# Designed miniproteins, single chains, part 23

Each design is a single chain, and the fold is of that chain. pLDDT is the mean over its residues in the fold that is shown.

## One batch from the design tools (miniprotein)

Design m773
Fold by ESMFold2-Fast:
Structure m773 (fold): chain A 95 residues (1-95)
Amino acid sequence: MKEFTAKVTVYPGKPFPKPGDPVYLNGEKIGKIVSVDEEKGLAEILVREDVEVKKGDKFEIYAREPGEKIGEGVALEDARDFIEPLEEAVKKVLS
Protein backbone atom coordinates (compact mmCIF):
# COMPACT_ATOMS: atom_id res chain seq x y z
CA MET A 1 0.00 0.00 0.00
CA LYS A 2 0.95 3.67 -0.35
CA GLU A 3 0.45 6.57 2.07
CA PHE A 4 0.27 10.36 1.82
CA THR A 5 -0.64 13.43 3.89
CA ALA A 6 -3.56 15.60 2.75
CA LYS A 7 -5.08 18.96 3.60
CA VAL A 8 -8.76 18.44 4.48
CA THR A 9 -11.66 20.81 3.77
CA VAL A 10 -14.84 19.84 5.62
CA TYR A 11 -18.21 20.86 4.19
CA PRO A 12 -20.40 23.18 6.32
CA GLY A 13 -22.29 21.24 9.00
CA LYS A 14 -20.30 18.03 8.42
CA PRO A 15 -18.00 16.29 10.95
CA PHE A 16 -14.23 16.25 10.54
CA PRO A 17 -13.09 12.88 9.06
CA LYS A 18 -11.89 10.14 11.41
CA PRO A 19 -9.76 6.98 11.01
CA GLY A 20 -11.56 4.41 8.86
CA ASP A 21 -13.45 6.93 6.71
CA PRO A 22 -13.25 6.04 2.98
CA VAL A 23 -11.51 8.17 0.36
CA TYR A 24 -12.72 8.36 -3.24
CA LEU A 25 -11.15 9.51 -6.51
CA ASN A 26 -13.38 9.92 -9.61
CA GLY A 27 -16.16 7.93 -7.92
CA GLU A 28 -13.92 4.96 -6.99
CA LYS A 29 -12.86 4.07 -3.45
CA ILE A 30 -9.07 4.31 -3.42
CA GLY A 31 -8.34 3.99 0.30
CA LYS A 32 -9.09 5.15 3.83
CA ILE A 33 -8.05 7.67 6.45
CA VAL A 34 -5.64 6.20 9.04
CA SER A 35 -4.95 9.27 11.21
CA VAL A 36 -6.11 12.88 11.55
CA ASP A 37 -4.90 16.14 13.01
CA GLU A 38 -8.09 18.22 13.28
CA GLU A 39 -6.29 21.30 14.68
CA LYS A 40 -4.08 21.47 11.56
CA GLY A 41 -6.78 20.22 9.15
CA LEU A 42 -4.58 17.28 8.07
CA ALA A 43 -5.11 13.58 7.47
CA GLU A 44 -2.88 10.61 6.66
CA ILE A 45 -4.38 8.33 4.01
CA LEU A 46 -3.55 4.77 2.94
CA VAL A 47 -4.33 3.92 -0.70
CA ARG A 48 -4.13 0.77 -2.83
CA GLU A 49 -0.75 -0.06 -4.44
CA ASP A 50 -2.21 0.46 -7.95
CA VAL A 51 -3.36 4.03 -7.20
CA GLU A 52 -1.10 6.90 -8.30
CA VAL A 53 -1.47 10.03 -6.14
CA LYS A 54 0.63 13.15 -6.79
CA LYS A 55 1.00 16.39 -4.85
CA GLY A 56 -1.97 18.64 -5.63
CA ASP A 57 -4.37 15.79 -6.51
CA LYS A 58 -7.92 16.25 -5.22
CA PHE A 59 -10.12 13.55 -3.74
CA GLU A 60 -13.39 13.13 -1.83
CA ILE A 61 -13.93 12.01 1.76
CA TYR A 62 -17.02 10.17 2.96
CA ALA A 63 -18.15 9.28 6.46
CA ARG A 64 -18.18 5.48 6.84
CA GLU A 65 -21.53 5.83 8.63
CA PRO A 66 -23.99 7.09 7.40
CA GLY A 67 -22.02 6.95 4.11
CA GLU A 68 -22.34 10.63 3.15
CA LYS A 69 -19.76 12.90 1.49
CA ILE A 70 -18.33 15.11 4.25
CA GLY A 71 -15.40 16.87 2.62
CA GLU A 72 -12.57 16.94 0.15
CA GLY A 73 -8.79 16.72 0.36
CA VAL A 74 -5.73 17.87 -1.52
CA ALA A 75 -2.58 15.75 -1.49
CA LEU A 76 0.38 17.63 0.05
CA GLU A 77 2.88 15.05 -1.28
CA ASP A 78 3.19 12.23 -3.80
CA ALA A 79 1.98 8.89 -2.39
CA ARG A 80 4.89 6.81 -1.09
CA ASP A 81 5.24 3.14 -0.18
CA PHE A 82 3.95 2.25 3.29
CA ILE A 83 7.01 0.80 5.03
CA GLU A 84 6.75 -1.09 8.32
CA PRO A 85 9.11 0.37 10.99
CA LEU A 86 12.41 -1.54 11.27
CA GLU A 87 11.78 -2.54 14.93
CA GLU A 88 8.42 -4.13 14.06
CA ALA A 89 9.97 -5.95 11.07
CA VAL A 90 12.80 -7.30 13.28
CA LYS A 91 10.28 -8.52 15.92
CA LYS A 92 8.37 -10.47 13.24
CA VAL A 93 11.58 -12.11 11.91
CA LEU A 94 12.83 -13.04 15.41
CA SER A 95 9.46 -14.47 16.51
Scores: mean pLDDT 76

Design m774
Fold by ESMFold2-Fast:
Structure m774 (fold): chain A 77 residues (1-77)
Amino acid sequence: SEFRERLEERLREEIEYLRKTVSDPEVLAELEELMRRAVELEARYIETGDEADRQEALELQRRMAELLEEERRKQEA
């Protein structure tokens, strides 16, 4: 439970940061959804050791990185 509470705190902090940084509401909504799903999969992997959950979490992290990089490029243009 303590571990899950710390993950939820981290999730809230990251979402607050995204809300301050990302101006496109569609991109913000997608990033929030991906982040919530990645945290859930990470917690499940720690509980079960299921490699499929770990791989799916890594794929979501990759998609988030791509979206953040595209947003950064738009802001710098």
Scores: mean pLDDT 80

Design m775
Fold by ESMFold2-Fast:
Structure m775 (fold): chain A 77 residues (1-77)
Amino acid sequence: SAAEEAIKLAEEGAKLAKEGRELLKEGKDVVKAVGLVLRGIGLVNNGSLIAKRAGDEEALKKAIELGKKAGFTPIGS
């Protein structure tokens, strides 16, 4: 479903953003780290928007919480 795809995108994006932020905090591979953060944010935001468009409150809430755990506020929160 659209809601399941939204959650999957948000989970993938949150993982990438978290990995990138950890690399940035350690000062490792800054170019790669920034790319991971930006891609991760984009995926979480896309997932949040898909969930919001589908009208699935639980999927939207989960996508927002995944973004917050990755250290940012997603679109639709």
Scores: mean pLDDT 81

Design m776
Fold by ESMFold2-Fast:
Structure m776 (fold): chain A 73 residues (1-73)
Amino acid sequence: SSEIEQLRKKIREIVLEEASLTLRVMLLFEKMKTASPEERARLEEEIERLNEEIQELTKEEKKLIAQLNELLS
């Protein structure tokens, strides 16, 4: 059904966005290894912001998967 197709598409888009943000977090951790204390503090704030964004996407992903599972039941 179109409803199932739309949910699958939305789930795929969220998963790809989560992967992109996770990669950005990993790159920021690498930058922190050679950063000054002042730079490290800014990088830590950026990582916290990105982790909050990932958490919100993960909540939305779980909600959409639950909706998809109900439709497939």
Scores: mean pLDDT 90

Design m777
Fold by ESMFold2-Fast:
Structure m777 (fold): chain A 65 residues (1-65)
Amino acid sequence: SLIERIREMIERNRKARERMLEEAKRYLENKDDPKNLLMALLLEAVAGGSEFVAERLEEKLRKLE
């Protein structure tokens, strides 16, 4: 069903966010390099935006059940 496909996409995006946050931690090991800090901030911002969208989608899915 379409609902099952949406849940699968949310789960795939959750796993992608986890990988982005782990990558950000590696860049933060050298915070003194401005390029590393910028990359870490970008990864955290993208992950946070993805999480915000996922939470709203999960809320809508609960209302459809």
Scores: mean pLDDT 82

Design m778
Fold by ESMFold2-Fast:
Structure m778 (fold): chain A 92 residues (1-92)
Amino acid sequence: MLSQEEFDEEVERALVLIGATVALKAAEKKNAPQELIDLLRKVIDAATGSLEEIKKTLREALKQLGVEVPEDASVLELARAFIRAVDEKIKE
């Protein structure tokens, strides 16, 4: 069996991938700006790497979207903020 830590890491990775993929599909359907589509694709690509790489990519994407997040934010908190920011941009 996976350790609890390894299981939690894979769950966080899966949730980031699912959330970013759903957001990408919504953005494409609503003809969102190419910059937003590119950010979503970068997050999806990073989801195959380490949690540290995912966290770094999400922080960079959030900075480009003008969203401030705490320095100690978890991967899931960063993913939630990113998906929310994408949804807000699509609704504009």
Scores: mean pLDDT 80

Design m779
Fold by ESMFold2-Fast:
Structure m779 (fold): chain A 82 residues (1-82)
Amino acid sequence: MEEEVLEGLEKALENIKKKFEEARKSTDPEVQKKYAEEVQRIAKLAEAMAESSGNPKARELAKEIQKIADETKKFVEEKLKA
């Protein structure tokens, strides 16, 4: 169970990194906004999973996921204001 949470969080981290790269490569504001929203949802789910696991490694993975989610949001917001 705990190892399944860690594996899930590692996959979530990889997925949000891919979504961030896709947002950066896209020139379509709607696509960029969609990726930012998806990454934020993944980050919230990851945080909930880490809290339920009580595992320090899960908490660190959730923090890394949140950091990338915040970077994706900032990037998209800056692009939409330009």
Scores: mean pLDDT 80

Design m780
Fold by ESMFold2-Fast:
Structure m780 (fold): chain A 81 residues (1-81)
Amino acid sequence: MIPKLSPEELAAMMEHGALELAAATLLHVYRKTGDESSLEKVQAIIDEMKAFAKTAPASLQPQIQATIQAFQQDLAELKAQ
């Protein structure tokens, strides 16, 4: 059963989704090119996600925090290589 989202929840999900897509795209660019400046840009997007999380609806907090943690783990693993 799909819960009905409020317009505010939908807008917040779209904003978070844009940041998630940007981070995923930059990680893909790094894997293709080895350009370490892409990793710095991913860190900046993670910081933006953390700022967004402070004002996001409480219902979305677990999903936003899980996404931040996943990208931080990916970034740490790539830096260790």
Scores: mean pLDDT 78

Design m781
Fold by ESMFold2-Fast:
Structure m781 (fold): chain A 89 residues (1-89)
Amino acid sequence: DLADKLEELFKNKKYEEALKLLKEVLEELRREGADPSTLLQVEILILIVQGKVEEALKLLLEELKKKYDLTKEQEEKIKKDFLEEAKKL
């Protein structure tokens, strides 16, 4: 399971291996013709692992605004929750 492998790598501070795995998954999903939303989720994880948290947040919010007509309050909550979770990695 990809999620289990990523969790183990993060727990053991193997960020370079996690980054390599995520990039390999992204390329495989592109070859398989995965939908743009699935590709974006992996791209967001890659940015987080690289420490580009603000860029990851921007991509997440752009995608969510297209799908869910977010209120300003919902957007602010998502920003706070995302930054809190990213600090734990």
Scores: mean pLDDT 78

Design m782
Fold by ESMFold2-Fast:
Structure m782 (fold): chain A 83 residues (1-83)
Amino acid sequence: SGSAGIEEVIARLQAAIDEFRRAAETSTDPELQRLYQEAARELEELLKKVKETPGPEVYEEAMARTEAIRAEMAARRAALAAA
């Protein structure tokens, strides 16, 4: 109950990838652009793993890692804004 299926996990990963790619394209700060590109790349690796090794444990790990990447990016963006 409440577990994401492969379709939902793929959709969420793709949405996150698209979000960070757009952020990289619209950013005028080279440091922020690089950070967004790194985040998108990590999410692309997670998407590849979900497709190559499907299973509930992989979906749970991918979702947890996606949230961790979002939190890290928010923290790093805030740190750069404060500098």
Scores: mean pLDDT 81

Design m783
Fold by ESMFold2-Fast:
Structure m783 (fold): chain A 74 residues (1-74)
Amino acid sequence: STLDAAAKGFAKAAGVAPDAVLSKEQIIEAARNMGLDEEGAEEVGERADGKTAKEAAKALMDMSGDVPAPMPPG
């Protein structure tokens, strides 16, 4: 599923198992390594701080369904 693929991506980028708990900093670093911009990486980190890679992936999917990001400056 898309969620499983995203969870594997976060886990691989962070160098941890999908069930491992990640800090906000680890999630932001993993998201940036996956090609997210600074704003997107920060938002995923804020939503999934202290959660697993699977929850970080779910946060990213929820962001895609909730609202389009506010138009970034520049």
Scores: mean pLDDT 73

Design m784
Fold by ESMFold2-Fast:
Structure m784 (fold): chain A 82 residues (1-82)
Amino acid sequence: LLERDENGNTELHYAARNGDLEKVKEILEELEKRPDALEIVTHRNKDGLTALGLALLNDHTDIAKEIHDFLWKHKEEIDKLK
């Protein structure tokens, strides 16, 4: 989940780029158990792209929606903690 390749891509970046909705859901479910989930989901590769950005660039609107909903859901939790 945290491993980055030569371009700074994580498994979430690849799943989002490739349109693998099932893999995206699996990764987000595992990340919900982590306090650093938002930092991981918003991680930028060497091109400055997030997994959400890659989903949008590749017209995977279902994946973009899943990632966006995850970020929006956790916004309130971050605001509550800080």
Scores: mean pLDDT 77

Design m785
Fold by ESMFold2-Fast:
Structure m785 (fold): chain A 87 residues (1-87)
Amino acid sequence: SAELERIRETTRRALLEAGVDEEVAEEAAEAAAELYAARPSLSPEQLAALYAELEAAATALIEAGASPTEVVRRVAEIIRRFLAEAR
């Protein structure tokens, strides 16, 4: 859909501007679009649990001095796993 294409483009652009490598920015943009498409099938509790896991993982990596690319790669991995497990 046009909306999913917009989400992919906007997310990719924002991540590239933040210094994320192109391949990781593209993967994360796709994960974000897939999460958006899945949203109507997810409970508020499932989304809250996902967001809490994303925040905890991102915070831990940032505190460890990880690059923007490493942080975003981990975030994309968590989203992909969540979607694969339908949690």
Scores: mean pLDDT 86

Design m786
Fold by ESMFold2-Fast:
Structure m786 (fold): chain A 81 residues (1-81)
Amino acid sequence: EIEKKIEEALERLKKEDPELNLGMAREGARRKAEEARRRGEEVSVEELYEAGKKAAKDFTREIADKLIEAGKEFEEELKKR
């Protein structure tokens, strides 16, 4: 049931943006489904689609931020060595 809705949301995301990180999109959709389940609420394919898309895009931004952070830490370590 929930897995089928997650797969439908991911197939729509894949059609819209084939370069999207589907692993992170799947994780975001699963987290949304888990939260809805915990609240005793049903979740729609649209909600999973939006959650997956947001998670994948947030991951891309987080990776960019982490690369900037790692670069600064690496530069500081080089100065200490």
Scores: mean pLDDT 76

Design m787
Fold by ESMFold2-Fast:
Structure m787 (fold): chain A 87 residues (1-87)
Amino acid sequence: SEANELAIETLEEIIKLLEENKADKKVIDGARSALEYVKNNPDLSVGELLALLDLVLEMIEKEASKKVAEKIRKIVEETKKRLLELG
């Protein structure tokens, strides 16, 4: 679905930012696990995708640097707005 594609693109952008900023392997692996989960479950609802993005953001805000967490928060909030418009 368009919602699933948007979530995949968002998680890929998040992973790229984490890698570019040399985040801890456990944080990068957590984000990659979320990406694989979305790829393996193409029938996830908008609500389930929103909940997954919130969980990923919470992990990043706890474990990554403040600067990286703030950039990722903006990406997640923009994607959440677009997901809500889809249903």
Scores: mean pLDDT 88

Design m788
Fold by ESMFold2-Fast:
Structure m788 (fold): chain A 93 residues (1-93)
Amino acid sequence: MRKELEEAMEKMVEDLKKITEEDRERIREALATTSNPDVREELEIVLEGIENKNPREAVLRLLARRMRKAGHSLAEIAEILGISRATVRRLLR
């Protein structure tokens, strides 16, 4: 994994850990009101990562989905994120 991406991921993980009860309620409200399916999907991943206390997996899932939408293959995503292709496939479910 590139150092820049690794540092960005760790920052995203720490930011998710700092999310308050009020922030979680705002995310739930946004999920109820958003008509954009991409925004809904990303908000669901964030909320799931916070509630399940798995912020690192939530960040990996967000990045994997964004890369897939950008046209990257499973192999390229695995290489960029420093994880197995099986893990990428699981994150994209």
Scores: mean pLDDT 78

Design m789
Fold by ESMFold2-Fast:
Structure m789 (fold): chain A 68 residues (1-68)
Amino acid sequence: SMSAFDSAVAILQAAGVDRERAEEIARRAAEKAKEGNGKGALQVLQEAGVDPESANKAATAAAIAAQS
């Protein structure tokens, strides 16, 4: 089974982000989500140039990863 973090990375890779960069972005978004800052998690993804649909999906996966 894929972890929620691995799901966030996979979503970012499907959006055209390189694996290493996807892992960095997913980690930063998960850190913001863990702090209860969902807006900040989404902003990390948007500032990285991820499209809005992929950013919302990745932010959701990052929030689930933060709860684990």
Scores: mean pLDDT 81

Design m790
Fold by ESMFold2-Fast:
Structure m790 (fold): chain A 52 residues (1-52)
Amino acid sequence: SMDEIEAKLKAVNQLINDGTKWSVRELADSVGLSPGTFSRRYKELFGKSPSS
């Protein structure tokens, strides 16, 4: 569901902000999305790319 994806993306944002270095592929894989879908959804939710 949209809520499930949104919750997972918020968890990923915490991992990025904790200073741990992850590739976009690793982050996408952790939430069960393709890198392209993950990047688009992350940008929609946070207003920036996950690699910014």
Scores: mean pLDDT 75

Design m791
Fold by ESMFold2-Fast:
Structure m791 (fold): chain A 67 residues (1-67)
Amino acid sequence: ERERKARARKELIELAVRLAKTLPLDQATLEVVRAGEELSRRLGLSEEDKAEVIKEAVERLAQEYAS
């Protein structure tokens, strides 16, 4: 349970950092949200865990553009 959430968080944040280097913020945000929805479905995360993981990845994405 907790392991799946931690794995999803790690993979989605890694994706966000990678996308920040190649896409503008608006497109990168959409891709992160869609990837988070797919990953959460595949790993069987709850709606709450999905929302938290996506929010953290989007926040990290925004920080990359502020640098």
Scores: mean pLDDT 81

Design m792
Fold by ESMFold2-Fast:
Structure m792 (fold): chain A 63 residues (1-63)
Amino acid sequence: SAEDRERALEVARKLGEQMAKAFGAKSVKVEELSEEEFKITVETDEGVIETTYSLELLLLLSE
């Protein structure tokens, strides 16, 4: 649902912020790859970290 998607996107953004803080990132990007998948990209001085999360996993993390 649209509500589930909004909640998952919010969780992905918070997760991206936590990763950025942990890695001293220069930038963080959250992308919707499909209705079921989200990608978090964290750019650091040492390189780029990309992590893909399913909608289901992000909703579980929102608990």
Scores: mean pLDDT 82

Design m793
Fold by ESMFold2-Fast:
Structure m793 (fold): chain A 85 residues (1-85)
Amino acid sequence: SELDELIEKIIEEAKKLLEAVKKGDVDEAQEYAIKFNELVEELSKLKPSEEQKQKLIEEIKKAGEELGVEEVAEQIVEFLKKKLS
């Protein structure tokens, strides 16, 4: 669905953000954070289901664990919970 495609794009941008943070590339991290925020704003207007929100949260947490940047991934998850509530 269009909603599932948007969620996949958000996950992709979140992963790019986490990778940029791991590398210490502040400019790249800022660029991906802006794109991530824009996509999350779009998602908030489409009324995602609780299951879709949970999938997004779990995928971001998993990416943070895999990259060793769990604290940053937790901050992103907190932002998502607040924005999509």
Scores: mean pLDDT 86

Design m794
Fold by ESMFold2-Fast:
Structure m794 (fold): chain A 64 residues (1-64)
Amino acid sequence: AAGKAAVIRAAKIVMDSGGENGLDLATRVAEAIAAGKRDEAVRILSSVPGVDEETARRLVDEAA
């Protein structure tokens, strides 16, 4: 239950900051988290303006 809320939060951050590609980036982050590809999810999130690597790791850890 808690993991789903974290995935939704991460997706919203990407959609709000990702511009035209926000939905595609949010989908890719959600897929990476669901597949257990933690490092890839962190990399995608940290590429979003306003999201640092520490914040990205925290969001992914909450989703696991």
Scores: mean pLDDT 72

Design m795
Fold by ESMFold2-Fast:
Structure m795 (fold): chain A 85 residues (1-85)
Amino acid sequence: MERMEEIAEIIEKLREAYKNKDEEKKKEYKEKLKELGLDVEKVEEAVKNELDGALQVMIAELFGLLSEEQREKAEAEIKKYLEKK
């Protein structure tokens, strides 16, 4: 649980960095998330597009808490949102 809490905290800080357009902080938090085993590209896209549910699903997947169906659904939602922009 400690690692999951750490990841959630870093993601919130990354969201703040995107809102404030802080390039140094964005890079710092993305590197930390990569070290924790997250797909930084997917996290970045979800943060930029405010896909909170997808972020929670990605964290749960990292800890083996997701079914295959839930994982596919989250990935499809992210892709559909980016396809429209």
Scores: mean pLDDT 67

Design m796
Fold by ESMFold2-Fast:
Structure m796 (fold): chain A 65 residues (1-65)
Amino acid sequence: PVVVRRVVAEAINEGAPGAERPLPEVTLSRQGADGRTYRSVSTQLPYADGEPVRTRVVVEEETAL
């Protein structure tokens, strides 16, 4: 099977300033209401002391060919 992926949404979420909670990368796969499979990847971005913790979230649509 061939799977085609395309990015349909990307966002950066910010936590409270000074939060020091390094999170691992998290990948979740979910079927949407339209019957398509969506893959969400959350990755914590580098931060310095006193900066808000930032997480990048990328949502990809997967289509089987």
Scores: mean pLDDT 63

Design m797
Fold by ESMFold2-Fast:
Structure m797 (fold): chain A 110 residues (1-110)
Amino acid sequence: MSIPQLWKEFNRMYAKASEEEKREVEELRAKLSDPSLTLPEKIDILVEALKSKNDVVVLFALLALAELLETHPLIGSYKEKIIKALEPLVNHKNPAISEAAKSILEKLNK
């Protein structure tokens, strides 16, 4: 799944989301916009967001992670941490989430 396709799926899910689900996405967006955050701290926030029961938060975290990986090459422990967080999502009941997780894992295996 491409980043533009991830944005399309995210926008579709966000438009149908409850006010509570939207609030959780905006809280995550606000956390990630903090200019004092280091790259490891951003990765920790995103990995935690992938564990959310809110599918819109999970899809937004996958989108943010995909964009981060385009601009920041990751090696060592951070790459392994992300892989472990993505593994449960490849079997997710939501196809947008499972396809996004598979696409990011393929990029990390380069």
Scores: mean pLDDT 82

Design m798
Fold by ESMFold2-Fast:
Structure m798 (fold): chain A 72 residues (1-72)
Amino acid sequence: MISDEEYEKLYRELLELLAKLSPEQQREILAEMQRRMEEFMAANPNASDEELREKAAEIIREAIERIKELLA
């Protein structure tokens, strides 16, 4: 179970990294994150708030990795 502090840390790291990208790259990353969340929700219509939060954290972690690749 991800803590509120860990979630806030991930979200802040995501925002800092997004700010380093071009507007076009930001749109691509955000679109991918949205697509993945929508896909999870479609596959898991009975997902709890806890499960949705854990999935959001997973998507944020993967987005952070992708942004780091783009900046390398």
Scores: mean pLDDT 83

Design m799
Fold by ESMFold2-Fast:
Structure m799 (fold): chain A 60 residues (1-60)
Amino acid sequence: MLSERQKLQLRAMQLIADSHGALSFEEIGKQLGISTETVRELLTEGSLEGLGDVLRRLRA
């Protein structure tokens, strides 16, 4: 089973995928109820395999 931190990380990744990269880290943080810095930490600590693909689609 996933930890609470891993669940948030997966949800952040899903939000990016579902929005086709239209959501910024700030908007993801607002939707999850966490800070933009926490979103960055979760995505940076994520699996290297998924992180690069997700971030490549995220609008800066």
Scores: mean pLDDT 67

Design m800
Fold by ESMFold2-Fast:
Formats: C-alpha cells, structure tokens, sequence
Structure m800 (fold): chain A 109 residues (1-109)
C-alpha cells in the first residue's frame, strides 16, 4: 500500500503533508455540499491513514483508502483536463493526460 501512495505523491508533485492539507480541504467541501455519507466516511479514513503515515512512514495504507485516493485524484484531474481543453492550454492538457496514464498504471498493479 505504501509504495502506491509514494507513487501517487510523485504524480501529484505533493509532499505527504500537502496531500493531508488537500484531503482536509476536500472533506470540508464534501461536508458543506452534502456529499454521500459513505464518501465522507471513506475520506475521513484516508485522512487518518495519511496522518499516521506522516507520523511513521513504515505504516501501511489500506487498499480501501488507496482506492478512495485514486478515485478522487482521477475525478479532479479529469475536471482540470476539461477546463484546460476549453482554454486550449496544450501544455497543461499533455501534463494531465500523462498524470492520468500513470495513475491508471498504479490502479492496475
């Protein structure tokens, strides 16, 4: 689980601490917008596991939390890709398509 988390962090260009901040912001957004209670619960579990990883990098990330993270990252990257496409930002499009391809490889491992 840990190796997949490290690969996702590299794709995003984030530190574990930056990912934790991002996930906490997403949780606040999800709660404010009345998102699915199951999604909120899965996101809270992912936040707890990322926080434990920051405190001790030897801890494993569960397959469920990794799936939650991959699904979230894929959704956001696709939303950014749609926006970049509307703006004709070819450099950003190419970068996001590369990130999505690498994320799909991690999902299939």
Amino acid sequence: GREKLEKILKILGMTPEELLDFLQDELARAKAQGADPEYIANLEKLIEEVQKYIENPEVDISPESLKTLIDLVERILKEILDYATEKGDEVRIANIEKQLKELEKIRKE
Scores: mean pLDDT 86

Design m801
Fold by ESMFold2-Fast:
Structure m801 (fold): chain A 79 residues (1-79)
Amino acid sequence: MSAEELVKKMIEELEKLLEEYKTLDTSTKEGILKAIGLKLRALGLAFEAYLLYKKGEITEEQYKEVNELAEKLGAGLKV
């Protein structure tokens, strides 16, 4: 997979997680547990993008795009 294809897939997954997160009722226990799961997935994607950026496999702009989407879920890295 190319770096561009990998970043595109990460962005697509984060957008889907964000859409799902916005539909959750966090006043319920079930909604809270699901929200935690979505945030953990987003954090994992942000960490993967950060490591790829540190290795020089993706650009700083590509990493920032992934991280900004993860931040919308409260799961972005502060670096």
Scores: mean pLDDT 83

Design m802
Fold by ESMFold2-Fast:
Structure m802 (fold): chain A 106 residues (1-106)
Amino acid sequence: SRLDRFLQNAINTYEELLAQLDAAKTMQEVRQIAIQTQAYLTIQIMWLNEELRIDPEDERVRRALELHLQTLERIQEAEQNPEKMKDILREALRELISGLRDILKA
């Protein structure tokens, strides 16, 4: 389905962002990855909102949207603790990937 392709592409992108995060050695590099992650999450949220407008009863789309919104909020909160930014971003991305994989299996 369109959603399955969307979820797989999203998972692949978040896995790539995690790899970039693990390679990051400076706060500036972590901030750049956080900016890229927030931009990508925003695009994904817009797509998922449009899918819900077309089919408001799509539980899988709704769950994917909720996970994306939760992840965005967590990353925005991480800006209050720059010293913990890398760890928070890593945890948020790992939880998002896990949740999206569960939706993909459903």
Scores: mean pLDDT 90

Design m803
Fold by ESMFold2-Fast:
Structure m803 (fold): chain A 95 residues (1-95)
Amino acid sequence: SLNDQRQQMLNLLYQMAVTRTDLISKGKYDEALQYVLDTAQQLYQISTDPEIRELLQEIQRLYQQGLTASEKERLKLLNQIYDLEGEIYDRIIEL
């Protein structure tokens, strides 16, 4: 059902947010970016909503920037991903 799909997506998004926050608190910005990418790819396979897919593609773009970024720039990118996670959450609850 739509509610079951919504719950699955919310569970993955919650896992992404919690794990990203934990890894950032430990200074593991490279691991945080990799985990975010892996989870975003899982969400992309589940979601058929074009707006959610566009937001997930933006997360993938930020990950690519993070690969050659300084530590300070990686933290900035992770903060931008936090904002995108909020936008994805808002869109999922509107489905």
Scores: mean pLDDT 89

Design m804
Fold by ESMFold2-Fast:
Structure m804 (fold): chain A 100 residues (1-100)
Amino acid sequence: GSDQAVLEAAQAAVEALQKTADESKNPAAKALFQEQRDRVQYALDLIQQGQVGIGGNLLSAILRDFPYDLGDAVNSGKLTVEEASDASLTFYRNLTEVGS
C-alpha cells in the first residue's frame, strides 16, 4: 500500500490494542495487550520517522506472532483458553471498529 495506508494501519492497531487492554478485566490479559501495544507503537514510531518498509514489516510480524504470545499465556496458566479466545475476539472487533 501507500505510506499513508501503512501509517493508518499502524495507528488503528495501536488504538485497537489500547482499547482491548482497557476493556480487559484479567490483569494478565491487560498486561499482554499493553505489551503488544508498546511493540506496535515502536513500529508506528519507525513509520513516522520515514522507515515505512522496516516499520510496516515489523507491524506485520508483531500481529502475525501475537496468537503465539496468547498461546504461551495459556500454557503458562496466566490465561484460560476461554479468556485468550475472548480477548482475541475483542481485539479483532476493536480493530475492525477503529479501522472503519
Scores: mean pLDDT 84

Design m805
Fold by ESMFold2-Fast:
Structure m805 (fold): chain A 99 residues (1-99)
Amino acid sequence: EVDELIDKAIKELEEMKNLPIDEVFDRVRKLAEEVEKAYKENPDNEKLRQLYFTVAALELSLAVIKVLEKKYGDTELAKQTQKRIIDDAIKVLEKLKEE
């Protein structure tokens, strides 16, 4: 059950990592809402807690990247940073699934 949600998160993150920042942010926000709902229904599940924290942290990081890209106009740096933080989140989720 939880592993299926982790697999879904990994797949969606892999699919979105090269998309425009606004689309990526919207998709991660929806994923965070889905994971938060699952975690609130199972608050004692440590794996769901870690999944929620990872996705929520990614959402906040992407919000910061959106603000910085709009303020400074460095679209290439924003794209590179987006890809890096998504790849980092995927690695955390892959390790979480192995437990």
Scores: mean pLDDT 86

Design m806
Fold by ESMFold2-Fast:
Structure m806 (fold): chain A 60 residues (1-60)
Amino acid sequence: SEAELEKLKKEVEELRKQSTSKIEFANNVTQLLAAAAQEGVPTSVLREVYAYAEKLIAEM
């Protein structure tokens, strides 16, 4: 859902603030997405979050 997507995007932004490198950020996002998948978040939402994280990495 849109609410799940916005929640995960916010968590990705929080991870970006806490991460000291692109690699650390990418690893943290991967762990977040794995946890979300186990909680039953739809693959379509996970793909959007992953794409958002990739854009943030490119801007770093």
Scores: mean pLDDT 84

Design m807
Fold by ESMFold2-Fast:
Structure m807 (fold): chain A 103 residues (1-103)
Amino acid sequence: TKSLSQHVLEVVREAYELAAPSLTPEQRAEVERLIAEMQANPEDLELLVKQLRGLERILTATLERLKAQQAPREQIQQVMRALLLIGGTLVTLTALLLTLKKE
């Protein structure tokens, strides 16, 4: 069966593919750095949550920029879908971590 970290990385890759055309080169480099840290530390669930929060911040900033620029609706919707994927995964992982910390 897939590990939790493998599932998270697959969701992150899908979200990145949806958002990549709307990201600046600097934002793409930062996302690739976050992905590399997650790949290097697959058993560190707290690090996965931290990196997902970082990605959510980048996607939120991108969405606000696209709205301010009155970007095409389709482009805004792709970034919103990426945010939904990351946000949903983050909520689930945070709930699981809280459960695992209780004796």
Scores: mean pLDDT 84

